# Designed miniproteins, single chains, part 13

Each design is a single chain, and the fold is of that chain. pLDDT is the mean over its residues in the fold that is shown.

## One batch from the design tools (miniprotein)

Design m424
Fold by ESMFold2-Fast:
Structure m424 (fold): chain A 80 residues (1-80)
Amino acid sequence: KEKAAEEAKKLAEEAKRFAEEGRRLLDSGDPALVPRGVGLILRGIGYGVQALLLAKKNPDNEEAKKYAEEGLKAAGGKVV
C-alpha cells in the first residue's frame, strides 16, 4: 500500500507544479501567455484526477486519499 500513497503523492506534486506555473503565467499580465497558463492548469487538473482515481482504487489508503485531495485543490484553485 505504500506504493499507492507514493504514486498519489507524485501525481499530486505534478498537479501542483503545473497549476502553479499556469497561474504564474496568468498573473503575468501578458495576454499572450493566457492560453499557455490555461493549458498548464488543465494539465495539472489531469494529474489531480489521476491521483483521485488511484486513491479510489485504494480506499484503505488514507495517505493516497489525502494526496489526491491536495492535488485536486491545488489544480482547481482560482487565479489570484
Scores: mean pLDDT 75

Design m425
Fold by ESMFold2-Fast:
Structure m425 (fold): chain A 70 residues (1-70)
Amino acid sequence: SLLDLLYQMVDALHAGDFDTTYKLYLEILKQFNPSQEEIDLIHAMLERSFDASPEERRKLVEETYEKLKS
């Protein structure tokens, strides 16, 4: 699901696994064909995740997913 891919991407990013992060990003683009506005929301989530605890990152992913499915 999109939610699972977003979780995996954020987890890979914060583990320093940039190759996996990029592959998951491309998989999201391929499966869900997001608009530029939706891509910008994903980018904003990733940027905000650097100032967040692991628990706060989970909430950021969930909030972003709710906006994307609207």
Scores: mean pLDDT 87

Design m426
Fold by ESMFold2-Fast:
Structure m426 (fold): chain A 68 residues (1-68)
Amino acid sequence: MKEESIELLKKALEYLEKGDTEMARTLGVEALSLQGKWDEANRVAKLLREGDIEKAKELLEKALQELE
């Protein structure tokens, strides 16, 4: 599960860098949900829907650092 969440977070960040906000949201929410981080998952989904890409990226990067 931890390795799976790390891979999903890395892919979410990759899609976000490519401008695929929808895929980044889907993968990022799944990764955070697998770790039981429901509040962070909801916040990332909200930020990406509102177009706050930088804050969403920051939350995803922080989650990745906490797992590695």
Scores: mean pLDDT 81

Design m427
Fold by ESMFold2-Fast:
Structure m427 (fold): chain A 62 residues (1-62)
Amino acid sequence: AAWQAYLDAGRAAIAAGDVETAHRNFLRAGVEATRQGLLTPEEAQKLVDDELARGGILEAAR
């Protein structure tokens, strides 16, 4: 699914040290998943927060 591609791009950006690109892609993944009815807004927010925390950038990105 398209939202999975954004999620994968965000994870790749984390590995490359590109925090801005990672944050942008994770936000887009959450928006697309919610738009497609695959996740609730609450689930999408948790997904974004979990990915940012896993990458060690949650505090820097907020």
Scores: mean pLDDT 74

Design m428
Fold by ESMFold2-Fast:
Structure m428 (fold): chain A 77 residues (1-77)
Amino acid sequence: MEKRKEEAERLREKLLRDVAGAARWLAQTPDQAARDRALQQALSSLEGAREQFEQAGDKEMAEAAREARDRLLALAA
């Protein structure tokens, strides 16, 4: 029980940190092609995480991954 909760908290922290880092990097990167590649990589990683959490039955973490993805998309628009 505790181990699963620790894993979920760690993954949530990683998702939030990755979104914040990607947003900062996108804002500072002058190369549009590099920005597009970084955005696509981040979106793919978040989608993969969502699929894994859904497969595990962890709806809370799947929702967190969806929210992180949506936030990244909004920041990149």
Scores: mean pLDDT 72

Design m429
Fold by ESMFold2-Fast:
Structure m429 (fold): chain A 59 residues (1-59)
Amino acid sequence: MLTPEEIADAIYKAKTEGEPLPEEIRRWLSENLTPEQVAEVALAPSKEEMVKLIEKYLK
């Protein structure tokens, strides 16, 4: 099972390195978060903030 930390790591790496998100991460996001929540996570200023948002939206 993917952890919020693993998902945040993948998003942060894609954002900073300009690489596309792995398919597994994209699928997880689409299945667990709304498009608006995905956008908020992607726009988060830090990896720690991304983890907090993912954890918040999974509850």
Scores: mean pLDDT 80

Design m430
Fold by ESMFold2-Fast:
Structure m430 (fold): chain A 93 residues (1-93)
Amino acid sequence: HMTKEEILEEAERLREQVDELGKLFDEYAKKNNISPEKQEEIKKLLDEMRRIVDEALEKIKASTDPEEAQKILDEARKKVQELFEKIKEILNS
C-alpha cells in the first residue's frame, strides 16, 4: 500500500499532467485551425479536469486514512480519463 505522502505526490503529478495537456492543446489548436466552438468546448473540459484534481488534492491533504486517499486519487484519475476521451471525440467530430 502507498503512504499518504506517496499518494499526494501522485496527485500532484496528475495536476502537472492536466496542466501540460492544456498547454499541448493550445499548441495543437493553433497548428490545426480548430474552430472557436470546439476550442470553447475543450477548454471547459480542461477546466473541469483541473477542478476535479484540485478538489482531490484538497481531500487527500485532509484525509487521515491512506486507503481513503488512494480511493480519492483513483476516482479523480478515472474522471480525468473520461473527460480526456470526450476531448478526443470532439477533435474527431
Scores: mean pLDDT 86

Design m431
Fold by ESMFold2-Fast:
Structure m431 (fold): chain A 87 residues (1-87)
Amino acid sequence: SEELIKKVEETLGVTLSDEEIREAEKLAERIVRELEGVPREDLQYAILALVANEDKKVAALAAALAAQRLGLPESVIDSILEGLKRS
């Protein structure tokens, strides 16, 4: 989603390249598959753990995309992005 990309860019104060967006999309797909069957209350922590060692820009977009695809509310996506911004 272009709107989600813009939100990540604005929150972190960065610009995402087409390459970084493609890497984040692939990572988000892997995260969604890996977290199948994980309880909803554990998803935010699990997403953050899976992106902990990734490049910050790719991590932020991948985490936001995965959270959105797993049906987490926008407030949780905002919390994820603020956490990554401070890291």
Scores: mean pLDDT 87

Design m432
Fold by ESMFold2-Fast:
Structure m432 (fold): chain A 90 residues (1-90)
Amino acid sequence: SQQIDDLKGAKKLVEKAIEAAKKGDTKEAVEQLESALQVLKASGNTDPYVKKAIEQLEKAIEAAKKGDTKEAVEQAQKAIDYLDKAIESL
């Protein structure tokens, strides 16, 4: 359904952001993380795991903007873990 598709879509964007951050492309990482955040916020999903994923994505964006690629990857990976839990609860 659309809820599963939105969560999987956001997860793929976060995975792309992690790959960009690992390559040192912080601008691409920020753009992909902001796209993932927009998908989740637009979904209207009230799942507590989605709320936790949003919090981790906001932290990942802040880290990436500061050039802290290690922290950005760690926070983005936590967001993926929360998105996986949200998908499994559907």
Scores: mean pLDDT 89

Design m433
Fold by ESMFold2-Fast:
Structure m433 (fold): chain A 100 residues (1-100)
Amino acid sequence: TEAEEEEKEVKEQVKELGEKLVELAKKNPKISKEDQEKLEEMYKEVLEMIEKGESATKVIDKMIEMLEYFKKVAPKEYQELIDKWIENLKILKKRLEEIL
């Protein structure tokens, strides 16, 4: 169904965003090794949810949790970008709830 295709596309988009966040954290010397490892653990949880067939809306919720954690540990220059990613995911979740 079109809804199943949208869920698959959203899960792939969330996976790509999570990978990018882990990469950004590892490249930034202001983010502690402990916080980098925590973000990697949170991303692993997102991947496990996708593999288990959890709904795209639940996957989005977990990614928002990861982004909120990243916002707490990230330098000031990332704050606006993180807020935009959170807002975009909330909009995407609302759209999915309308079609699912």
Scores: mean pLDDT 84

Design m434
Fold by ESMFold2-Fast:
Structure m434 (fold): chain A 100 residues (1-100)
Amino acid sequence: MLEKRLAFNEKLKELLERALREGLSAEEVAKRLEELEKEEVEKTDDEEEQKSIRAYIEGLIKLVLGSEDLKALLESELELLEENIKNLKKIIKKEEEEKK
């Protein structure tokens, strides 16, 4: 579960980093987020995880499309994703050490 969440957050980070680097429009960012949602939902057998992925991505799409400063929004979301990735890596490492 945690490894799948880490992979999802890393893919989302790559998408947002590319959006900032390439200067993508809000509509293009939203489209790529919808594609990521579909891909990640199709890979997930857990209905609660599917619901969580949809809620997160749909919320982010609404923020992207409603944003007056897309660059500031994407930069803020990237900072949150980087912290989440760091925390998930710490939890995964701790669980691996506890299994030994």
Scores: mean pLDDT 80

Design m435
Fold by ESMFold2-Fast:
Structure m435 (fold): chain A 100 residues (1-100)
Amino acid sequence: MELSKEEIIELVKEALRIIETERELVGDSIRAATAEEVIEKIRKLIEEGKKAGVLSDEEAKEIEELIELTKDFPAAKILAAFYLVKLGVLKPKEAVEFVS
């Protein structure tokens, strides 16, 4: 059985809740990547994807819009929003509202 868009969204919500809870319990032992590190990694993937012809100009623009809208968010929320857009589940603005 394939997962619906709504089921994927609920799984992402639950994953974010677990990540935030686990981070509070083991914060000294597990360091999440910084928002800056996540943004740099995503930008590098855009550059490489465009060079390889795997990423369209339209898709690259959507991801850059997402980065601008999420730059002040925690790393986990930026990453979740990025995957929602990359998987075609949500558009950048919808993904931002979802993780806010």
Scores: mean pLDDT 64

Design m436
Fold by ESMFold2-Fast:
Structure m436 (fold): chain A 90 residues (1-90)
Amino acid sequence: KKLEEEKQKLIDSAIKKIRNLAKLYNDPEVQELADKVIELIKKGDFEGARKLLEEAIRTGSPLVQEFAREMLEIVDYLERRIKKLEEKYK
């Protein structure tokens, strides 16, 4: 229960950062990518989120590529923080 609450706080914080960043880009393709990544993060599908972002870096417009690189850093940081929490609670 306590582990789940702490994990949810990290997820909520990351989602807020992603939404705020997407608004700064003010691009519909960036917003769509952000929404898809957020749904994968909510499901705990960090591998799916990473693959989607890597594809966006490969195939997207320059703005989408830039946003996807920043999102990949956020996703990787979130996953590391969650793993640290899981390790702490064993």
Scores: mean pLDDT 84

Design m437
Fold by ESMFold2-Fast:
Structure m437 (fold): chain A 84 residues (1-84)
Amino acid sequence: MEEVLKKVEEEYKDLPERSRKFVLAAMRDFLEALTDPEEREWVEKKVKEGKSFEEILSDFLTRAVDRGLERMKELEKLRKEIEK
């Protein structure tokens, strides 16, 4: 983890503070997700497919957004049912 975070800090040191904070937070969340066996297994499969770190992170974020949107749709349905 430290090696990856150090490399990210070096790579993005010239970004504005807010952008740097966002990138570091996203990387930390991604690395924390790797403590989940299912998420780690998914990432290992992508690495074996020859995907770059940026592609894997992009796919991970896309999956997280898609799952979030699906959950929000279900919550909206439940909310509409309760408000009747």
Scores: mean pLDDT 68

Design m438
Fold by ESMFold2-Fast:
Structure m438 (fold): chain A 94 residues (1-94)
Amino acid sequence: SVIDELEELYNDTSLSKEELIERLKKILERAIEELKKQLAESTDPALQRSLATLIALLEHLLSEAPKMSKEELFKAVGGIIGALKQLEAQIAAA
């Protein structure tokens, strides 16, 4: 669901920078909490590392988003979608 919400956001070029940041913040805050729960429940060191790295990336994007251009925000959203898909594949393979 988080990936689907981010893909919808990524494909909506009509949003203002302010609207993009507001929607992104809500999605990322939920994603971070879900990933933190997965990290707490994981016993796989490789998965723990991937989860911790992605959590740090999402938290960094949240802090930097107000300072970014709209183009930089879209690139960041695309990158996060890719990272979440890679994590989903890693979990499915475990």
Scores: mean pLDDT 85

Design m439
Fold by ESMFold2-Fast:
Structure m439 (fold): chain A 73 residues (1-73)
Amino acid sequence: MEEEKRNLERAKILADSLISYLEEQIKKSTDPEEKAFLQEKLDRVRELKERNASYEEVVQTALDIVEELKKLK
């Protein structure tokens, strides 16, 4: 119970950090396709935060986003 609450708070902090990061990347990007991709990922991270996703799920989503971004470059 307490461990789950701690993980949920950590998940929210990580999600907020990812949202801020993605918002910055969208502002810096000049490629419309990259902006669309980043916006899709931003919306996904927002959904994870809204449904109180686990810390592990948020971490996995962050890793998946980083890997996909590498493939687009």
Scores: mean pLDDT 79

Design m440
Fold by ESMFold2-Fast:
Structure m440 (fold): chain A 85 residues (1-85)
Amino acid sequence: SAEEEIARLEELLKDPNPDLEEAVRVIRALEELVGREETVRLVAELMAKSTNPAANRVIAEAVERALGREAAEEVDRLAVQLVLG
């Protein structure tokens, strides 16, 4: 379910040494369940709340590998907008 994959992504963001392949799997599963646009928004929201630089780097790389560079750039853009309100 989408809720299970979101919970797994939250666990990865709390991990000091998250697994890149698991992050790619979760992001691909979310794209299949809720679509690309919603997946990008969900990842951006979670990353905006994250204070874990190691996990943020792994998740950003996982987005690029799973969804492509344009999607990774959109995640970064949306995360910045979320900080502004």
Scores: mean pLDDT 86

Design m441
Fold by ESMFold2-Fast:
Structure m441 (fold): chain A 88 residues (1-88)
Amino acid sequence: MEELKKRLKELFKNMSIDEVQEVMAELVEIMDEVMKPGQTLEELSDEQLEEMAEIAREKGYERVALIFELIRETKSVDEVSKLISEAI
């Protein structure tokens, strides 16, 4: 957890609005590949989150991969949103 928080601070520090929008677009792309229609992030299994993180890493979406790793670790989208907001 502490290592994930350190990586979050390093990867999300000093992000521009354009970079935030790019991360959101990349996140939606990965979600569309793995998620079923109507499924929410909170309904995702640990296996689905791990698959999403792996796909993101293979595509070079390092920030998105870390988001899915944090959701899996915390089991809370709200907590991850708070951590990202604090890192930016």
Scores: mean pLDDT 77

Design m442
Fold by ESMFold2-Fast:
Structure m442 (fold): chain A 68 residues (1-68)
Amino acid sequence: NAFQQELDRTVEAMNLAVEVLKELEKEYKLSGIALGRVIGHAFAVADGKSREEVLEEAKKIAEELLKQ
């Protein structure tokens, strides 16, 4: 069932995004729109990637935002 596979993938990506959100709040003290933007990017690249890879990408984006 392609729908069930896509749903399961979406739930996994959402759970990963929540983990990334918690880590970014703790480590980089991001909030509001900046945090939302970073989570959105992390969610977009979550498909087929490990938790560690998604966290690494999110941290890179957070560093770019803070460097601005």
Scores: mean pLDDT 68

Design m443
Fold by ESMFold2-Fast:
Structure m443 (fold): chain A 69 residues (1-69)
Amino acid sequence: VEVAYLRSRSASGVEAPRERALAVATAIETGYLATGRGAEIDIDAAALSDDEVEALANTARAVLERMAA
């Protein structure tokens, strides 16, 4: 997932940016741990649908709100 896409959502800062920021941080941490192991990078990426990628963007707001605190 591109940082620009997630950041664009976070920049909106309309509602619950902290929750979105936290969720994105958690998703990145979990994804990094899985993909950092190397073997399941493509599998994890393929498991994500277009809708799921869009939902992940919404979680970017939580990261922004947490940083603002």
Scores: mean pLDDT 44

Design m444
Fold by ESMFold2-Fast:
Structure m444 (fold): chain A 86 residues (1-86)
Amino acid sequence: SKEKEELQKQVSKEVADDLIRVSQQMAVEKAIQLGLELYEKKGWSEEEALQAMEELLRQYGASPEAIEKAKEKFRKEIEKIKKEKE
């Protein structure tokens, strides 16, 4: 029936939207971790590590909004690292 077809389409869309959201969150978290490792363990500059993180997220297909969120969180984590070494 038409009602059954519409319900199936709605459920499929909601599941797809949830999977995309989770995937984007995981990509952001992993990219931030990589950037922080490059900075802290490999001696890369803050700007070099930030650029590497941005390129990784862009290559993964992250949204501009997800990239900006990652940049903000990365800068806050770098600030914490700098503060602990004073």
Scores: mean pLDDT 78

Design m445
Fold by ESMFold2-Fast:
Structure m445 (fold): chain A 67 residues (1-67)
Amino acid sequence: MSKVEKLIKEVKKIAEKGKETGDLSEMQKKILGILKQARETLSEEEYAKLYKEIGKIVKELEEQLKK
């Protein structure tokens, strides 16, 4: 498994837990921590892929919570 795939799975896990607990603030902090780690460990292309995937996950979560 690539480093980027590992981080994408971590983000999905964080988003799922955020959805279950309703603590979006904690979810955001954890995602920012992953992005910081990714900036130091991933290539520019891998970071762009991770950032795009996080954007999709967050947007889907926001749409589900819009009620």
Scores: mean pLDDT 78

Design m446
Fold by ESMFold2-Fast:
Structure m446 (fold): chain A 60 residues (1-60)
Amino acid sequence: AKEYIDRGEENYKKGDLLAAAEDYIKAYELEPSSEYALKAGELFKEAGDELSAEYFYKLA
C-alpha cells in the first residue's frame, strides 16, 4: 500500500491526476480504506471524471 501512496503523491505533484487516482485505487485493493477510496474519488473529480468520482465516494 505505502509504495502506491508514495507514487500517487508524486503523480499528483506532477499534475497527472489520473495516474495518481490509479495509484490510490491500487492502495485500496491491497489495504481497503475509506480514505484511499475518498482520495481516488477526489482525484477523478478534479480530473473531470465525475462518474468515477461518484463511484469511489460511494465506496468510501
Scores: mean pLDDT 80

Design m447
Fold by ESMFold2-Fast:
Order: structure tokens, then C-alpha cells, then sequence
Structure m447 (fold): chain A 125 residues (1-125)
């Protein structure tokens, strides 16, 4: 199950939440991951494009790059830590569901390596 959205803003004069870290994740990290040749299996939920009736039984918190991108565009994330948690959940799900030594697990590992390298240059909030 995807993480619940952050609590609503209580001050009506407050602008929509944004931060340098969230903008970096959206414009650099997510853009690079989506442009990767290894992104194909992660653009949408695996069970949407493949017959995988056990996917929801094995994976309790399903999340895709497309869902993360949509949530970032909607300003649903309140901190870089929330986006990072969803990205980590996506990688952990792939390593749990796909067989060891499969091209799908290797694609997940390559995407995670790219993600970690880009995250090392994340701006401070």
C-alpha cells in the first residue's frame, strides 16, 4: 500500500510546499531515473502490465516511478525524506519480488546505484 499523503496545510496564506531538495529530486533525480534504460519495469506497477496475482500478496507497499512523479508534481510530498522513503520502498520491493540474478533485479540494482549517486549531491532544505 502507498504511504498516506502528508497532513493538510492549516494556514490558508501559506504557499504550496516546496523546497530545494524536493525540486532537485523532481528535476534531477526522478528525471534521470525515468530516462534510464533500466526504468521500464518501474514506470508503472509491475502487476498492471504483467499477470502477477501474487504481487500484492508479496508486496505490501507497492509504488512506481510514475506514482512518485505524479505526487511530486501535485506537491503531495512535504519533505525530501518522504520521497526518499517511497523510492527506497520501490527498490526494496523489486529486490524482494524479482528472482536473484534476473535482469529485472539487475535493473533495480542499477537504478538504485544511479539514485544513490545523485542523492549524494542533494541540496539542504
Amino acid sequence: RPRPPPAPVTDPSRPPYSSPALDYIRDVVLAALLASPNAGPFRVLWDVTHSAPDFSDVISDPVSLGQIQAALDARSYRSAAEVIADLETMFDNALKYFPEGSYLQEAAEELRALYEALLATLPAD
Scores: mean pLDDT 72

Design m448
Fold by ESMFold2-Fast:
Structure m448 (fold): chain A 57 residues (1-57)
Amino acid sequence: SKEEAIAGAEKGVAAAKAAGNEKLLEGMEAGLETIRKTGDAREGIYVANKVGLEKLG
């Protein structure tokens, strides 16, 4: 469900914060926002990876 996808993404954001990796955190936060807007966990994962890769180079 959308609620489960959001909960999973929020845990991912918390893990990225704990790791201290700012680039990963930005990707995870972008993915979470995408899931909140679209309800699509797959699109959220895609956006998180795309933003993370852009930040890494």
Scores: mean pLDDT 74

Design m449
Fold by ESMFold2-Fast:
Structure m449 (fold): chain A 88 residues (1-88)
Amino acid sequence: AAEEFLEELRRRARESIPLLSDPETRELAEELAAAKTVEEVREVVKKRAEVLKKKALAEGKLDPKEVEEKTEKELKEFEELLKKIEEE
């Protein structure tokens, strides 16, 4: 139950956040793997989205609106997963 629920959350969070071969992504992936609570998973998901957003904005290669939309989508998908599980 609890372990299965947490494992499903980590799996879904990993699916929602593309894992790239870079130091920041690796650190966040390790934090996600070590997460023991729903709140810790949520924090990793938010931190990941913010890191990717700041990187994209700093590079200036993408439109800021596209960066915001991608970040919002990742966060929304995770929140919808939590809501679905809690809503029963």
Scores: mean pLDDT 67

Design m450
Fold by ESMFold2-Fast:
Structure m450 (fold): chain A 83 residues (1-83)
Amino acid sequence: MEVIEDPTLEPGEEILYGVSADGSSLVVTILPSGEVSVALQKPGESNPVLFKAEDADLVIEEDSVVDRKTNTTYTITRRLVGR
């Protein structure tokens, strides 16, 4: 996993980029307030699915994001962190 300090992000803000074994890609934005928003792009779908963390049972770990509702693990390929 690549970890990058991004000076354009607010202190305490993070953006996680993940991929699953089925080719789905996930972008998780964590705001300094702790609010989480998610964009999920599935293979074969024309548009990403946007949702808030309260609509999904996500566990954010050091190197992965686990969607317990779908039993899908997304390997984090990149993490951007605010200073």
Scores: mean pLDDT 75

Design m451
Fold by ESMFold2-Fast:
Structure m451 (fold): chain A 71 residues (1-71)
Amino acid sequence: MTLAERFAEFSEYALQLMGQAVERGDDALFQRVADLLLEVQRVVEDPSTSDEEKLEKIDEGREELDRLAEE
């Protein structure tokens, strides 16, 4: 799977959780997921970061999304 495909899957999951937060009126969850998405995007778009480090950041972000989904 490419870096772009893994980031796309991560961003789709984040957007799904943000949508669920809006439906529940959970502004705190929405903001936390939005902040996490922006943080991962900044790392993925940074030309000084290696593809390996970008993939690790996406994986860490995915684990955090799973944690937030359980709240």
Scores: mean pLDDT 84

Design m452
Fold by ESMFold2-Fast:
Structure m452 (fold): chain A 82 residues (1-82)
Amino acid sequence: SIEDLKKKIVDAAKKLGLTLSDEQVDQIYLVVQRALSEIHGLKASHASDEEIQKVWDKAVDEIAKILGVDRSTAKKLLDLIL
């Protein structure tokens, strides 16, 4: 559910020592949901692993921008959410 994914985002952030505003949780939720939807479509179209990885790379970059953190921290956050 939406609430379950938002809880995963908050819990993942806490593990990394980050405190998120409600707006940041909502923004990251939208980034993750869009990435999952794009990847679902790509898998249905038999897209390459490289094309799927580009979707995740874009999501990491967007999360880094939302939080004002480096890419490695954003990637750790995304890995904890998934």
Scores: mean pLDDT 87

Design m453
Fold by ESMFold2-Fast:
Structure m453 (fold): chain A 84 residues (1-84)
Amino acid sequence: SDYQRAQQLIQQAQDRYQQGDYVGAADLYVQAADLYSRSGYYRIASSLYFRAGDLYDQAGDTDRSQQYRQRGVDYLRQGGHDMS
């Protein structure tokens, strides 16, 4: 259930990115990362938080960019294994 929702959010984020909505795309990547982190998929969550941080930076939102890049680092340090 959470996996399917996260995949839908990633697809929506890609669509928003193609439309030039970098903030909307970043917000959707954060929501997907939150679902993966709840499920123990810390490496996937980390990757999505870094992508959101890059998109916030591209939109000029330096505060959220730094926040989500830091969250990505924190989850990367915790991620040894993804939970099946």
Scores: mean pLDDT 85

Design m454
Fold by ESMFold2-Fast:
Structure m454 (fold): chain A 80 residues (1-80)
Amino acid sequence: TLERAERLLAEMERKLREAEEAVKAKDYERAKKLLLELRDLLLEAHELTDSLTDEGAKERFRARLDELEKRAKEIAEKVE
């Protein structure tokens, strides 16, 4: 489960970077599609994190998810 959570976070980080690059290229349609994919992954990641039995790992993953959500929100504001 920890490995699965780490892989999911890495996938989300990758898509977030792709969305940031799409905004720089003014490809707002691509950025919007990547944000929708990120939203679905965020829902999955929250459910997975909540299933973790190690409270320390749970706190660390929640902090990382909060950071990713903040960055995704910043991108969404630019593509409005």
Scores: mean pLDDT 82

Design m455
Fold by ESMFold2-Fast:
Structure m455 (fold): chain A 79 residues (1-79)
Amino acid sequence: MSQKQIDDLLKELTKILGEEGERMSKTVKQAIAQGVDPNKALSSALYVAAQMAQQQGDNEKAKKIKDLAKKYGLKFPAP
């Protein structure tokens, strides 16, 4: 994934989650800087975000996060 695609995805995630999206964006960027594969870091972050939204009863937000993952071709981690 290109740096522009990473930045665009994280920007879209921040629009969905607000402050939580900004925190997740920082964590993902740090993980990538530490040598984690960008696709793995992004897939894990989106999975956690979707689960968090679903747990909070925000099914619409959870759907937007899942749609974002699909848009960028990311696979959620297996359970």
Scores: mean pLDDT 79

Design m456
Fold by ESMFold2-Fast:
Structure m456 (fold): chain A 81 residues (1-81)
Amino acid sequence: EFEKRSEEFLKIQDEVEELLAKAYDAWEQGNEDEARKYITEAEKLLSKYSKPYYHLLDLTEEQRRALMEAAKKRIEERKKQ
């Protein structure tokens, strides 16, 4: 319901994590343009529900990699359920 946006927000978080995992895979393959595309899509989804003062593309390479790696790890955890 409108009072609790948890389902809608979790859905967006799942989509963001999927996009970040795809960005990580593209990054590992050396396809920086594709990785950037997925990061930009994730940022657009986040901006609808929580506007960060920093953009995903403005993060350091280390911070972006950590976010992508964490997202991939969480997806793997969900698969193991």
Scores: mean pLDDT 66

Design m457
Fold by ESMFold2-Fast:
Structure m457 (fold): chain A 105 residues (1-105)
Amino acid sequence: GSAVEAVERAARRGDVVAAALVLAGLAMSASLDLIRKYGVKVAIGVRSSGGDPRASALLENAYKFAENLAKKSGGELITIEVDAGDPEEIAEAARRVEELVKELS
């Protein structure tokens, strides 16, 4: 199954930590693909506006990765903000990451 499907399954269970972990990996992978595979100098960062502390920490680590990748590439950072306590917002962020890769690649 896709990473988006994995986020949606975790979100459906209310498992925001598992959802955030998969979303963090998806966002980092998407940023690397845009820059390395597609030659597009854009990184996608997902950041927490609050919510579950463990889920927030996972997203903030991925966000710092995206911010550093954008700075090193001389490119842009697209920020998606989510409430890490809201499984529906985490699932929507995963779909938005997939849409951005399709739009920019």
Scores: mean pLDDT 89

Design m458
Fold by ESMFold2-Fast:
Structure m458 (fold): chain A 95 residues (1-95)
Amino acid sequence: MLTEEGLAAAEEVERRVAAGEKKVSFEVEFTGTHGPVKAKVEAEGDLSELTLTKLEVEDGKVKIEADGKGKATIEYELSEGALEKFKELEEEFKK
């Protein structure tokens, strides 16, 4: 359930990664199952070999960090319904 803008942004990222881009940075807004989502993504290096190092839900935002041969940082600004879903994932990640 991506907006046309969100779908175009995701397609562009896939094309750039497939073309050998080593650093990607963008912001995208799309409509998810639980309402509107704004995402800020910064990624560099070998994205195929990342390990999730941080998943935090705080003040209406979700911050995800991954590290390995590359680095990725994703910050989501979510609706209340989507935040509840991510709180469940945060609890699973802590285990």
Scores: mean pLDDT 62

